# Designed miniproteins, single chains, continued (4), part 11

Each design is a single chain, and the fold is of that chain. pLDDT is the mean over its residues in the fold that is shown.

## One batch from the design tools (miniprotein)

Design m12349
Fold by ESMFold2-Fast:
Structure m12349 (fold): chain A 80 residues (1-80)
Amino acid sequence: SQSHIDTAIRYLRQAQRMARQRGDRRLSQLIRQAIRSLQRGDLQSAHQQLLQARRMAVDDPDIRRLIDRALISVLRAIQS
């Protein structure tokens, strides 16, 4: 569902801004890559990239929560 993809992108844009503000350039780049995968409809690549981003955000609960919300939306898009 495009609605679930749009929801995931919204959460990820917020997470990317927070990662940049905190100086985590690698995490920010990975989140940006996941957004690009979602924009191309590559839900499987986006899912894998978000699992990696989730592992990198282990010490940042705010960013991790946004990634988790995006993951739920991606899974709903895959199931639709």
Scores: mean pLDDT 89

Design m12350
Fold by ESMFold2-Fast:
Structure m12350 (fold): chain A 80 residues (1-80)
Amino acid sequence: SAAEAELQAILDEMAAALSPAEFQAVMAELERRVLEEARRRGIPLDAAEMTPEDEARLLEIQVRIARELLAEAKAALAAR
């Protein structure tokens, strides 16, 4: 999907811009923020309970938070 392609492009840009340790830290923060947002919105965390609509909502959250983290990482790099 277009959203999956966008998420992959964001992750690829982060991986290219960051050290392996920095990338691992950002990926951990992405997972943390996505899980918090999914719980807040009532999206099932058990894949067996997820509808296609739940999967689409989760992907939207992942893309949005990944964009936010990429912007934060770029700002931090510019400040070095």
Scores: mean pLDDT 84

Design m12351
Fold by ESMFold2-Fast:
Structure m12351 (fold): chain A 79 residues (1-79)
Amino acid sequence: MSHEEAAEKLRNAARFARETAGDEATAEALYQAADAVEKGENPEEALRRAKEAVRRHSRSARLADLLETTLDEVAAGLA
């Protein structure tokens, strides 16, 4: 997976969290992870923090699972 493709997936997830779930904190964490991935600046730590935010703030286990799956796909694609 390219850094650009990974960043776009994270930005799409952030938009979903904000617009569909109303979860600004999770959206902000996902946008920060997207920027870190795109720049190649400590992406593993950024993805880990985003996953923690998803687990803390998501309204339901199903929403958390969807967002965590996206983060895990990005992490695997960059490894």
Scores: mean pLDDT 78

Design m12352
Fold by ESMFold2-Fast:
Structure m12352 (fold): chain A 64 residues (1-64)
Amino acid sequence: ALSRERALALLAEGHRAFRAGDYATAARLYQEAADIFAALGDETGAGHARSMAEEARRRLAERE
């Protein structure tokens, strides 16, 4: 569902995946959160989540 609470839950799941070194899962979860924030008009939240997804993708590329 499109809700801020769901976006925050996805960020929390993404942070757990990122800490575990699962950058592929983290990137997906952060991107989902960014999409929800953008749909809600939260440009700051969307930008922050996109930045985290980009960092996760960078870490994933370095490990391959």
Scores: mean pLDDT 83

Design m12353
Fold by ESMFold2-Fast:
Structure m12353 (fold): chain A 78 residues (1-78)
Amino acid sequence: MSLESKLAALVTAAAIAMIGGELDGDHEGVVETMREAAEKIIELKPSEETREAAEKAVEAAEAGDLKEAVRYLIEAAE
C-alpha cells in the first residue's frame, strides 16, 4: 500500500470512529481517537507542517469542533 493510501485509510478509519463516538456522546473517546490518528500521521509523514496541522486537529477536537478537527486531520495527511 502506498503512503497516500495508508494516510487516506487512517483518516477514513479515524473519521468513522469519531462519528461513532459523537453519536454515543463520548466526546472523550472522540478526542482520544483524534490524538491516536494525529500521532500515526506524524509517524508516517514527519514534518513541521504535518505536526502543526495534527496539533490543530487535536485542539479542535478538544474544543468540540469535530468539523474543524477533521479538516485539520485531512490537512496533516495531505
Scores: mean pLDDT 82

Design m12354
Fold by ESMFold2-Fast:
Structure m12354 (fold): chain A 68 residues (1-68)
Amino acid sequence: MSKKEELLEELKDLLINKAGQSEETAEEIIEKLREAKPSVEELEEIIKLMKEGKFEEARELMLKILEK
């Protein structure tokens, strides 16, 4: 599995178990992020923010990636 796919799977788990998103909503977010082709560094930063409970900052970073 690629490093990006591993990070996307970790982010999906965090969206469900830490941010309280439904599996369906988390999957939609992950697919949109996959289409936006984020860097490894961008995904690692989102995961770091999610683990720290900074959900608003993580959301803003995800939206910035999706704006392109």
Scores: mean pLDDT 81

Design m12355
Fold by ESMFold2-Fast:
Structure m12355 (fold): chain A 96 residues (1-96)
Amino acid sequence: GEGGGSIVGKNAGGTAPGITLQPGDRVKVEITADNGAKVTGEATIDARGLGLGPAKASNGAQGEIAVGAVGDTLHVAVTLDEDIPDGYGTVKATKL
């Protein structure tokens, strides 16, 4: 799935439509801003349609990704330990 996203300070997120996930599925998320900043994370979907996992930014910042699978759309929120350049861009979600 692919959709719109943003990076603001220590937070990144957005939505990726066109991906249907089931409990037990693993997903990789990449958020790429227009300025070239990147955030990646992986999560496993639980019985509620939610997932938590590690996240990393292109500048070396580390953190956590939280995902929610609702229908054919993945909702994504990332919290990092350091600020990254603010920007708008794309959320890409891939089933592993």
Scores: mean pLDDT 83

Design m12356
Fold by ESMFold2-Fast:
Structure m12356 (fold): chain A 84 residues (1-84)
Amino acid sequence: SPALDEAEILVTLADIYLALAKNAYKRGDVETAKEFLEKAIELAKRAMELGREDDARYVLQRVIELAKEMGLDELAEKAESLLE
């Protein structure tokens, strides 16, 4: 269905934002890394609402790992809340 195709695109975009966040952090740009992680959370949330639970959960777990590595505890907690 179109909704499932949309969810696939959202998951792919979230993966891109995770890669961008890692690269921003490696160059010392924590603020940009934070913005990219926030975008990944919102995309994962939308994908989850469209039925891509497993893929969205995996994205959120990666956000949690990266946010903790970066000391962004509030973002880690936000992502954890979406996993219940």
Scores: mean pLDDT 86

Design m12357
Fold by ESMFold2-Fast:
Parts: C-alpha cells; sequence; structure tokens
Structure m12357 (fold): chain A 105 residues (1-105)
C-alpha cells in the first residue's frame, strides 16, 4: 500500500512538471508567432490550450484511478500501468501541440 501510494505521488509530480514544461513551450512559441501575426498567434494559443486541457483532464482521471487502486490494496504494477497510460497520453498531446505550433511558426 505505501509503495503504491508513493508511486502515485511520484507519478503525479512527474506529470505535473511535464505539463508545466509543455505550457512554457506553448507560451514561448505563441510569443514568437504573435511577433509575426497576432491573430495567428491567438488562434494557435486557443488550439494549444484546448489540447493542454484535454491532457490535464486525462491525467487527473488516470491519477485518481491509480490512487483508488493503491488505496484498496491493488497491485503496484496496475498503479504503474495507469500512470504510464497518463504519460503516453501526455506525449501524444505534446506531439499534436508541437505539430500545431510548428505549422504556425
Amino acid sequence: KEESLKAVENGKAFLDRALARLQAGVDAAVAEINAKDAAKGEEARAEAQRLLEEARKEIEEKVKKAREEAEKGGSLEKVKELLHEAAEFLGEKANEINNLLSKAL
């Protein structure tokens, strides 16, 4: 139980840091787009933020599910699988965001 709960805590911290880095990357790219075309920069920001919110919601759901598995004495491997699914989803959304921003630059 303690190991599983610690895995959830560590996984959440990792995912939160990854989301923060992705947000910083979006802000930097949008600032560069805005310098060339403010309307295009606003559109890119809106689309990137939508994808970021999708990532945040999925991460929150998977972390909650991982915590529930940990609290009921579920396997550490099952907890890790849920956290890995959250990380994979974040990676997919990061790729979508990077493609979106690269096309707008």
Scores: mean pLDDT 86

Design m12358
Fold by ESMFold2-Fast:
Structure m12358 (fold): chain A 95 residues (1-95)
Amino acid sequence: SLQEKVEKLVEELKNETDKEKIEQILEELVRLVKQGGEKVQSTALDGITTLGDTAEKEMLPAILKAAMDILKHLPDNIKLITQAIGTILRIIGEM
């Protein structure tokens, strides 16, 4: 399922330190958000928020881009939009 794929990618992202692999996982998370429902979208945003909190400053622009790309593909769901905006503001605050 898409939910199992997003959960697996979030777990991989949590343990990944290689910049190129992180960028590949972020691109796949954005792709799954475009295809999935609210649970997939929320899980992807939670993973990106956690990464934003723990990543080296050099990675923050790529993480910000992923969060912004997700925001563009969210439905008119106030909870998800608020979550995405919170993630974006949090990342900008660390730059």
Scores: mean pLDDT 81

Design m12359
Fold by ESMFold2-Fast:
Structure m12359 (fold): chain A 84 residues (1-84)
Amino acid sequence: MAEDLEELRRLVAEDPALRAQVIELLTRAVTESPDPQLRIEAVEVALALSDVLPREVVEEILEAAEKDPDPRVREAARRARKEL
C-alpha cells in the first residue's frame, strides 16, 4: 500500500546502508527478474522513492525498463518518467 512505500521512503532517506541495499534490489529486479510484473513493481517503487534515491539510479532503472521486451514494462517506465 502507499503507506508502506512512504515508511520505506523515510527509512531509505535515514539509512545509507538500507538505501544501498534497496538500490541493488531494484536494479537487479528490473534487469534480472524473469517476471514482468516484478519488473513493473521495481519501476513503481523506484518512482515512489525517487526523492530519496540518487537521480542517476532512478534514471538507470527507468532506462532499463524502457528497453524491456515486455510492452507493459515499457509502458510503466514511460508513465513513471512523466511523473518525475
Scores: mean pLDDT 81

Design m12360
Fold by ESMFold2-Fast:
Structure m12360 (fold): chain A 111 residues (1-111)
Amino acid sequence: KEEVLEALKEAKELIETDPKPGNAYVRSFARVAATLYKLFDPEIEKKIKELREKGVPKKEIGRYEVRLESDYFSISMRSALEGIDLLLKGVEPEEAAEKALKIREELLKKL
């Protein structure tokens, strides 16, 4: 939560100060998306542990992990785009972070 807010504050500063708006947008998006993706590390670890405890074969766990990481990457990108779009519309970083995290939670529920 705090990491996402800091990433969006950095994004706002880049968008406001960089004379090349396309460059500022790409850098801001990449930073926010990476921050959101890193938030899934504990959840991935928890799910892999649960599969190991249930005796699921290592190869099946590996296939599940790849699919899970792909889904989380997609969710992180979509949530980051929403946050950056809000900043471009003049929304404050705090509100943009709350809405990005809300979209992340809603997309997770659809998996």
Scores: mean pLDDT 81

Design m12361
Fold by ESMFold2-Fast:
Structure m12361 (fold): chain A 62 residues (1-62)
Amino acid sequence: HMTKEELKEAFIAQVDETVTDPELREELKAFIDELASDPSLTVEQIAEEGLKRLLELLDKAA
């Protein structure tokens, strides 16, 4: 089982690899940190919301 902390770390690593804009990196890191801190969200829900936000920000930057 992946924990919320492990998911957050994996997401941050992916953001650092794919996102070159430092402002977008910080926004995505803050977003995943907030999601991972919500006890009502499952790991799967956090992953879905994180990916959705990443795609939205990358689309705006393009």
Scores: mean pLDDT 78

Design m12362
Fold by ESMFold2-Fast:
Structure m12362 (fold): chain A 69 residues (1-69)
Amino acid sequence: LSLEELEAMRERFEAEVARRRAEIDKILAEGIANNDQALIQKAEEERATLDLGWRQIAPRLEEKIAAAR
């Protein structure tokens, strides 16, 4: 992949993570407001999974971008 393709991929991943995080935060807020424990638990699990996945992907992507510069 070229530097341009890698940077575009990073932007797409960052945008997707931000979008999903906003959706999860909205669901969590609704669950808290309605005292819906099942919804709160689901939102927290999805957020933890998203954060863990991004922490694993982001450093590898940055390494590839640095190597392509």
Scores: mean pLDDT 81

Design m12363
Fold by ESMFold2-Fast:
Structure m12363 (fold): chain A 88 residues (1-88)
Amino acid sequence: GLSPEEAREELERLLEEAVRRLREEGRELDAEVLEAFVLMTRGVSKIAGLSEHERIALEAETLSRLTEREGLPDIARRARELAERARA
């Protein structure tokens, strides 16, 4: 399975790709909102005392839901797959 370090690196790359694509489309506010919600999920999961693999999975699920709503289905699918692999 993915190590927590590998899962975190993949999550950060997916987040950067999503933000970049929205900015390239002139959707700066959508990019900022997407990043803010993923970072909020990170903060909440740390306060909740969740394991590292569960924290990464929740951030990836948040990214998946937000990117699907924003019309980035390729990133949404990859983020969902990452969440499943992080929990395995």
Scores: mean pLDDT 88

Design m12364
Fold by ESMFold2-Fast:
Structure m12364 (fold): chain A 80 residues (1-80)
Amino acid sequence: EERKKILREKFEKAAKSGLEGVLELIEGLKETAEELGYEEIVKKAEELKEEAKKSSLEDIPEFIDKLLELYEEILEKTEK
């Protein structure tokens, strides 16, 4: 769980740049999923990116939570 806490803190710090920071985090996650061949996660990241473009700063915590869920899914698939 310490890994998730550190990652959440880093995501929250990046999101201090507002939606631009969130979009950069989503793009990084999508790139990682593409390199690993996780097509479903790539699609989810693309959907999340489109939602973030249409959202306000108040929605940032929700996007961080969704981003962390996708990252955890990548880790679980990689460990299997």
Scores: mean pLDDT 76

Design m12365
Fold by ESMFold2-Fast:
Structure m12365 (fold): chain A 71 residues (1-71)
Amino acid sequence: AEKLKKEAEEQLKELEELASISDPELSQILRQAKQQFEQLFSRALENEDFDHAKQVIEESKKLVEETKKKL
């Protein structure tokens, strides 16, 4: 579980960094995505659903990568 928490913290940092360099509309979307990620990841860990927690991290990584390509 500690490894998943570390990966989640890294994803939260990446989303915040992208939001800080983005235009106001994209920044808003990225901050909403950050909040949704945090909520979904926390619930997955609470339920000990580590497979779902991994999926949440992977979907966030895809969002970050696609956003970087569009910037």
Scores: mean pLDDT 79

Design m12366
Fold by ESMFold2-Fast:
Structure m12366 (fold): chain A 97 residues (1-97)
Amino acid sequence: YILTITIYVTTAPEDKAKVEQQIRARDDEFVDQALAKGFTGVSPGQILPESDAAKGTVKVVIRSVAETREQAEELAELYKKAFADLADKIEVKIEEL
């Protein structure tokens, strides 16, 4: 199962670098915690080039692999909780391989 999390954060263009650092730090902490809990298919998120435009939104895409659908759903729930206070919108997609 492939889990795709898309996180949207509203920011002013001049604050973009600071917001990107905050997202990266939180993602790093989350990856470490998830690996400690036995999730082996977790990887760092990618900030998309289009989110770097002066549109006031930073878009981050995180892809993880889970052995079961239940693990993918649990991981998605953990991501939503970890970014709830930072993100304006979080989209979740789970795909079977």
Scores: mean pLDDT 71

Design m12367
Fold by ESMFold2-Fast:
Structure m12367 (fold): chain A 66 residues (1-66)
Amino acid sequence: SIVEQLRALEESRQPAIDAIKANPGKQVIPISKLLELHAPPVDPSLDAAATRPVELEFYEKHASHL
């Protein structure tokens, strides 16, 4: 049920809500969440091997310049 899924999501978000409530002027977005928002849409019918190695290679190349 969608209602049950929403309830589970609310429970999993409760710690985040409590953190925001304790510090309403300060919100920290983790890098993992930013990457999720900026991730390009992936069509499973495409060659996933072609896209994933390129992304990993890009990250590895740029990591050397950090």
Scores: mean pLDDT 55

Design m12368
Fold by ESMFold2-Fast:
Order: structure tokens, then sequence, then C-alpha cells
Structure m12368 (fold): chain A 76 residues (1-76)
């Protein structure tokens, strides 16, 4: 079975710093990590669903900034 980190590296263009922050998110709140990353991987046309999930889970600004950067690269 692939680890969370291995799954992310295979699917998303992440830096080591971004991967570390997303691993911390998954460790602290796996439900939030799974739901948000599944949304990013689905590459939706609108950011509105992502913004709603970030607000729903009350993520800290560092994690939010990483998720927004990952979103921008994944949907480019």
Amino acid sequence: MMSFAESLRSALPLTDEELALLEELHRRNPEAADEILTLILSRPRSRAPLDRLLEKYGLDERVRAVLLRVWDRATA
C-alpha cells in the first residue's frame, strides 16, 4: 500500500516543503486532507468548492497557502 506521501508525489507537483506540510495536515486531520486533496486531483473549473472546504476545516494559514499553491499548479 502506498503511503500518503507517495500518493501525493505521484499525483501532484509538490516541493519537499509542501509535501511535509501536507503530511502534517494528514497526520492531524486525515478527513480534511483526503477531502481537499481529492478535490484538487479532480481539477474542478472553480475554486469555490476548495474555498468552502478550507473554511469548513478551519485550516491554519500556512497549510491554506500551500493548498492554494498546489491548486494553482495542478489546475494550470
Scores: mean pLDDT 75

Design m12369
Fold by ESMFold2-Fast:
Structure m12369 (fold): chain A 65 residues (1-65)
Amino acid sequence: VGREAGEMIRLIGEGVDIPGFVSVRLEDGTIIVEAKTSDEDAARLEEVARRAGEAIGGKVRLIRL
């Protein structure tokens, strides 16, 4: 729905400042974030994804490449 698209756009904006960020996409209300990154940067990106999921009331997943 429209709110999910808005949260995805915000996540994309924050993701461009995170080393190793590759992509973000929305599937059936789930935000999927892909990154090629270290453990430290992955935890940081995962926190951004978690906050977005709380805002939409949906699920978010981090996939490390």
Scores: mean pLDDT 69

Design m12370
Fold by ESMFold2-Fast:
Structure m12370 (fold): chain A 66 residues (1-66)
Amino acid sequence: SAELEALVASLSPEAQAKVEELARQFLAGRLSPEELVAGLAAIPGVDRATAERIARALAALKEQLL
């Protein structure tokens, strides 16, 4: 997703690594959408609005992959 790539690219390398790990767990079915948003919002430099946008993009990606 172009939106997901742009959102993640706007973050620090450390935040990108944490987003990637949370995305991996979410796509594997190990995190609920609510747990994903909470985990993303806990990353330093990621506000709730950005966390919700990333979570929404990842949910759309999951629908396309599964």
Scores: mean pLDDT 81

Design m12371
Fold by ESMFold2-Fast:
Structure m12371 (fold): chain A 75 residues (1-75)
Amino acid sequence: SVEELIAELKKKIEEMKKLRPNVSKEDQQSLDALIKAAETQIEIAKRYPENADIIEKRMKLLLKEMDKFLEKVKK
């Protein structure tokens, strides 16, 4: 559901915020962009519930991108 995806994105945002001081300056730019994208998708989901199918697809893609980034920087 969209609500479950919002909760997952919020968890990833908090994880990324905690990790930020421990990543390179270049990775901080990528991390900041992912956080902003996630926050934007959460806001869109809250304002436009009629677009749930499209929003869910976008959120799932973003979660995969965030997970891939976290795997890279946690090495």
Scores: mean pLDDT 84

Design m12372
Fold by ESMFold2-Fast:
Structure m12372 (fold): chain A 58 residues (1-58)
Amino acid sequence: GKIVTATADSIEEAEEAIRRAKEQGADGLVLTGGRGLPLSSQMIKLGDELGVQVGVRY
């Protein structure tokens, strides 16, 4: 599937990146760079609800 990357330094920015990935028709999002925001259960849950698999690569 289509995977996109984004940078986020807060949970709010990460959630916006997940929503943008959905708008772009992506199946996955990898958060890269920034301050190394940890992958949280809140981010995973939002991704699951929107059909976007969320990961991190810092």
Scores: mean pLDDT 79

Design m12373
Fold by ESMFold2-Fast:
Structure m12373 (fold): chain A 82 residues (1-82)
Amino acid sequence: SGIEKLIEEIKELVKKGKEELAKIPNLPEELRKEFEEVVKEFEELIEKMKNREIPPPYPLIKFEELKKKLKEILEKAREVAE
């Protein structure tokens, strides 16, 4: 399903993002906090979806928003690394 694929894509972005951020010695604390906040929102959204607290199609929309935020944070972190 679209949701399952999107969750897998976000999990991969989180895993790779953690590895990339760990390699940046002078990462601004604000970017680290923004990354951690989006990861927390992702984990909370998975829990709410498992508990059936959010009806379709809202989980799909929210996961797409979180994926976009993660990509934007990682791009900002890469700019700091260069």
Scores: mean pLDDT 82

Design m12374
Fold by ESMFold2-Fast:
Structure m12374 (fold): chain A 91 residues (1-91)
Amino acid sequence: MSPLEVSVLLAVLTVMSASAYFILDVMEKKNAPEDVKKKIEELAKKLEEVIKKAKEAYKAGDYEKMKELVEKAREILLELDKLYEKALSES
């Protein structure tokens, strides 16, 4: 894999993680219910863990595993996005 391709994948992973925490911060500022914040925090932590494993796979040279973990992170982000839409529509 080229250095550019790796840089793009790592940038995507970083943006995905930052997006999850950004929305959590917005929800806290809106005084969202405790259970909603807890569910969002749990998904954000799962996303962070998957991103960490993807970076570890990259360091090990396991690019196939890294791609699988990126796809898993995308699925978690989509699940998180559905919760954000539900929570924000009630504001």
Scores: mean pLDDT 74

Design m12375
Fold by ESMFold2-Fast:
Structure m12375 (fold): chain A 65 residues (1-65)
Amino acid sequence: SEEVIETLVEVARRLGLSEEEIERIRRWVEEGKYDEALTYLGVRAVLQGDEESLAVLSELGKKLR
């Protein structure tokens, strides 16, 4: 879903990911590798203490199951 890609890209930008990392996230989502994308972003959000990004990723993960 384009909406899923847009949401994850927005979270990635907020977390300060590089354009190379953002393209990796986009590729994983296009390949249906949602767990890889969510785990990568989740680890970065935990390391930064970004509770809002963690909440967004958690809710998105529930909808993709």
Scores: mean pLDDT 83

Design m12376
Fold by ESMFold2-Fast:
Structure m12376 (fold): chain A 72 residues (1-72)
Amino acid sequence: MSEKEKEEWAESGAATLRRALEPRWGPEAAEFAGEEFKRTALELMKQGVDPHDALSEAARRAVELLRERLEE
C-alpha cells in the first residue's frame, strides 16, 4: 500500500466517523474525532498494521479521546 493509499483510507474513515458523530455531538466534536482518527490510522498503517485493523483501532481510540474531552 502506497503513502497516498494510506492517506486516502485514513481520510475516508475520518469522513465516515465525522458523519456518524456530528448529529449527536456537533461539528466541533466530530471534527476533533475525525482528526484523531486520521492521525492514529496513518500511524498504525505506517507501523505495518493491516489497514482494516488500523481503521477499526483508530475509530475506537478517537471515540475514547472524544469521551475524555467531553468529560473534562
Scores: mean pLDDT 81

Design m12377
Fold by ESMFold2-Fast:
Structure m12377 (fold): chain A 103 residues (1-103)
Amino acid sequence: MLAREVGETGARGASEGAEAAEKGGEKKGGFWGSTAAGVMAVASASGSASGDEEVARELARLGGEGALRLAKAGAEEAGEKGGKVALEAGEIARRGGEEAAAL
């Protein structure tokens, strides 16, 4: 497996999380959800750039965990409806990170 393939899998999770945040229709929830997905996207890009499969897997795991942590923090600011959107996006990003780390 190449570090690039791990990064591409994580980037798909980030993209799906960002799309969920956009479709949620809540400005605050969408902002926090997109920001959380962005954490996973940066981790995925860094993993790909490393050229090391073990580093890429660890960054995918940490990026997914970081995305969910940020989504949880943002959910408190976004209110009830926005918080649900932020958490959904964060969970999608975390699952993408777990899938990438398992490669």
Scores: mean pLDDT 83

Design m12378
Fold by ESMFold2-Fast:
Structure m12378 (fold): chain A 99 residues (1-99)
Amino acid sequence: SGEEGGQRLVAAFAARDAETDALIAEMKANGDPLGERLAQARKEAVELSKKGRDLAKKYAETGSPELKNERIEAAKKSVETDKEYRRLEAQARAHRAAQ
């Protein structure tokens, strides 16, 4: 079902985010500069995701053409930022595995 599937997907993303937060903490404790870079990328991804959701909500409430364009641009920036976050996460995991 869509609702149950959505809840499981949200839980899976939350678990992965918790694993990434633990990796960031470990890397920072070990003085690995990738830890700070990954922490910043994660922060930016979270902030842009929130802005995208806020814009989508306002657009659904108002139907404003200006908000539609802002939502599209925010979504594009969010996708680019998430790709960079995932790239850094993969790099950090590979770097840790090599230690």
Scores: mean pLDDT 78

Design m12379
Fold by ESMFold2-Fast:
Parts: C-alpha cells; sequence; structure tokens
Structure m12379 (fold): chain A 100 residues (1-100)
C-alpha cells in the first residue's frame, strides 16, 4: 500500500542516519542513542499521535544528555539526534496509521 511504501522509505532514511551517527561518534555512544530511539518506537505502539509526540520529546532529551555526558554535544551531532527523532516519530506514527 502507499502507507507501507512510505514506511519503508522512512525506515531506509532512518538506517542511513544511524550509519551516519555510527561514523561520527564512538560505538558505545551511538548504541545508547539508537537504543533510546528504538525504545521510543516500541513504547509508541498502540499510542495516539499526541502520546507518541510526548514519548519522542522525552527521547530527544535523553539522547541530548548522552551527547553531553560523552562530550559530543556539537551542533552537527544535535542535528543527527533531531533527524533520528523526526524519523523515529514518523515511523511510529505511520505504523499506527497502517494498523487503523
Amino acid sequence: SELEERLKQYEKEYEKEVETLRSRVPPEVADKIVEIVEKAIKESKGKSKEEIYDIFSKARKEMLKVLKEAGLDTPENRTLVQNLVDLGFSIAVLEEEIKK
């Protein structure tokens, strides 16, 4: 379906963004950030769009904290975190729309 094709596109964009993150930060930091986004996607199952927004707002704060604690809170890395949050949110919302 059109929604399933759009979901696959966001999943590919997310995978590419994760690879970009893994190329720029230590593996331990990348793994923590990816775990936070994946947990947010999992927690979003069965939730409203408003609840998903709150989940990803919290995830963003946790990801930024990981960058700060690692000494990697740069504008470039903040942009990568924002892209991962935006893509993860889009994936989570679209998965719920497909299930309706």
Scores: mean pLDDT 89

Design m12380
Fold by ESMFold2-Fast:
Structure m12380 (fold): chain A 79 residues (1-79)
Amino acid sequence: NFEEVREGLSQLPEHARVQLAARALREAAEAGDEETVRLSRELLLSQKDSPYFRPALERALAAARTERARELLRELLGE
């Protein structure tokens, strides 16, 4: 349930929220879970000005195993 995930993320410190959202986007893209991709992408875009945004996405990109995951993460990084 992504609503539970989103609520849990909102209770975490900013750095942890951004990191978990970036990981969720990568894992969902690798699994073909387009709904979780959409929701985690929306959450990340709302945090684009966070100092933790770029480091979290770079970490997720380094761990990405599919072209789809890499493409989505590079798009969010402005690449």
Scores: mean pLDDT 79

Design m12381
Fold by ESMFold2-Fast:
Structure m12381 (fold): chain A 118 residues (1-118)
Amino acid sequence: EEVKKYLEQALNHLAEAHRFLDKALEIAKDNPEVVKYLKEARKHLAEAGKYLLIALNDPSIEYLEKALQHLDEAIKAVEKAREVAKKYSPEAFRYLDEAIQHLKKAKEYVEKALELLR
């Protein structure tokens, strides 16, 4: 029950991060470097979400560890996009900063779920 609640919170934060990334991508669509990093981030978020959805139905340490690996890669990609956006667009920077905050919250909830399964 507690594992499921933490995974539902992680998925909610992933959905919020995805929404902010989409807003940043719309603003920064003409900046190829930002677009490159956001596409990389979206790929890792899709994989993280896939593993979290599987774990929600069948909680396993392996799937949660895979989700964490993809969340870490997504955070790194968004941080690179945010660094580029800082000099390009304050609005895109703000959305990317919000996305990172939600990704870090998703990671915290996945780590809490893992602690309960270990």
Scores: mean pLDDT 89

Design m12382
Fold by ESMFold2-Fast:
Structure m12382 (fold): chain A 99 residues (1-99)
Amino acid sequence: FYEKGLEAYKAEDYSSAIRYFSFALAENPDNVVARAAMAVALTKLGRFDEARRLVEETEKLGVPDEAYLYLAETYEMLGEFEKAEEYRRKALEAGIPVP
């Protein structure tokens, strides 16, 4: 389901992406990367309150390196530029290329 969510996200079908990421989280609630990706998709649909809740939950569970760019994009869309820059910095420190 996570891979199907990513495919939908790349196709800009954010509603389907959210549905697939939700299924991925139902199968594995500890899939922190899927939760972070879902938060970004929610911001694309203007569902900022839900996105903020998911990104804060991700922060409490611990942020894997693969999730840093999703958190950065989510905070940027929420207008929290200082937090977005902090997560981009963490991505660079982890060796993840920033686009």
Scores: mean pLDDT 80

Design m12383
Fold by ESMFold2-Fast:
Order: structure tokens, then sequence, then C-alpha cells
Structure m12383 (fold): chain A 99 residues (1-99)
């Protein structure tokens, strides 16, 4: 795939994602919005991986942040220690994947 085609596809995914997330948030579907963001950021990161590794890494960080946000929304009453351990584990996984 040519870089120009990848750039256009990324733009298309981002515009669609933004609209869908806005609609989900208006309905109070915060967990579904976080999951959608995670899935779309992972798709974009994979598309950019060969063509723009720095931008791919940025979207990969976005996907991990969305996953963390979803987990926190699903586990609001989790102990502070458990929340911290989860976030630290995800940060370590992201660092390993980017290395």
Amino acid sequence: MEKKEVEEKVKEILEKMEKEIEELLKEGKEVEAAELAREKFLEIAELLREYDPEEAARFLRGAYAAEAAKWLLENPDAPEEEKRAYLEARAAELEAELA
C-alpha cells in the first residue's frame, strides 16, 4: 500500500471514529466509546507501522490509554492498589511493545 493511501485511510478511520464516539458519549455509553477508540487506534497503528513508526507508536499509546480508561470505567470500585498495578502492567506491556 502506498503512503498516500495509508494517510487517506487513517483520516477516514479517525473522522468516523470521532463521530461514533461522540454519539456513544451522548447516550452515556462510555465503556463502548473507550472500546471503539481502542480498536480504531490499534487499526491505525498497524496501518502506520511500516510507513510511519513514530506516528504508529503514538496511536498504540492511544489504544493502551483507551484500554485503561475502559478497565477503570468497568472497575470503578477497585482498590487503589489494584488500579495502580493494572496501569503499571499496561505501561510495561506498552514499553515492551515499543522497544
Scores: mean pLDDT 83

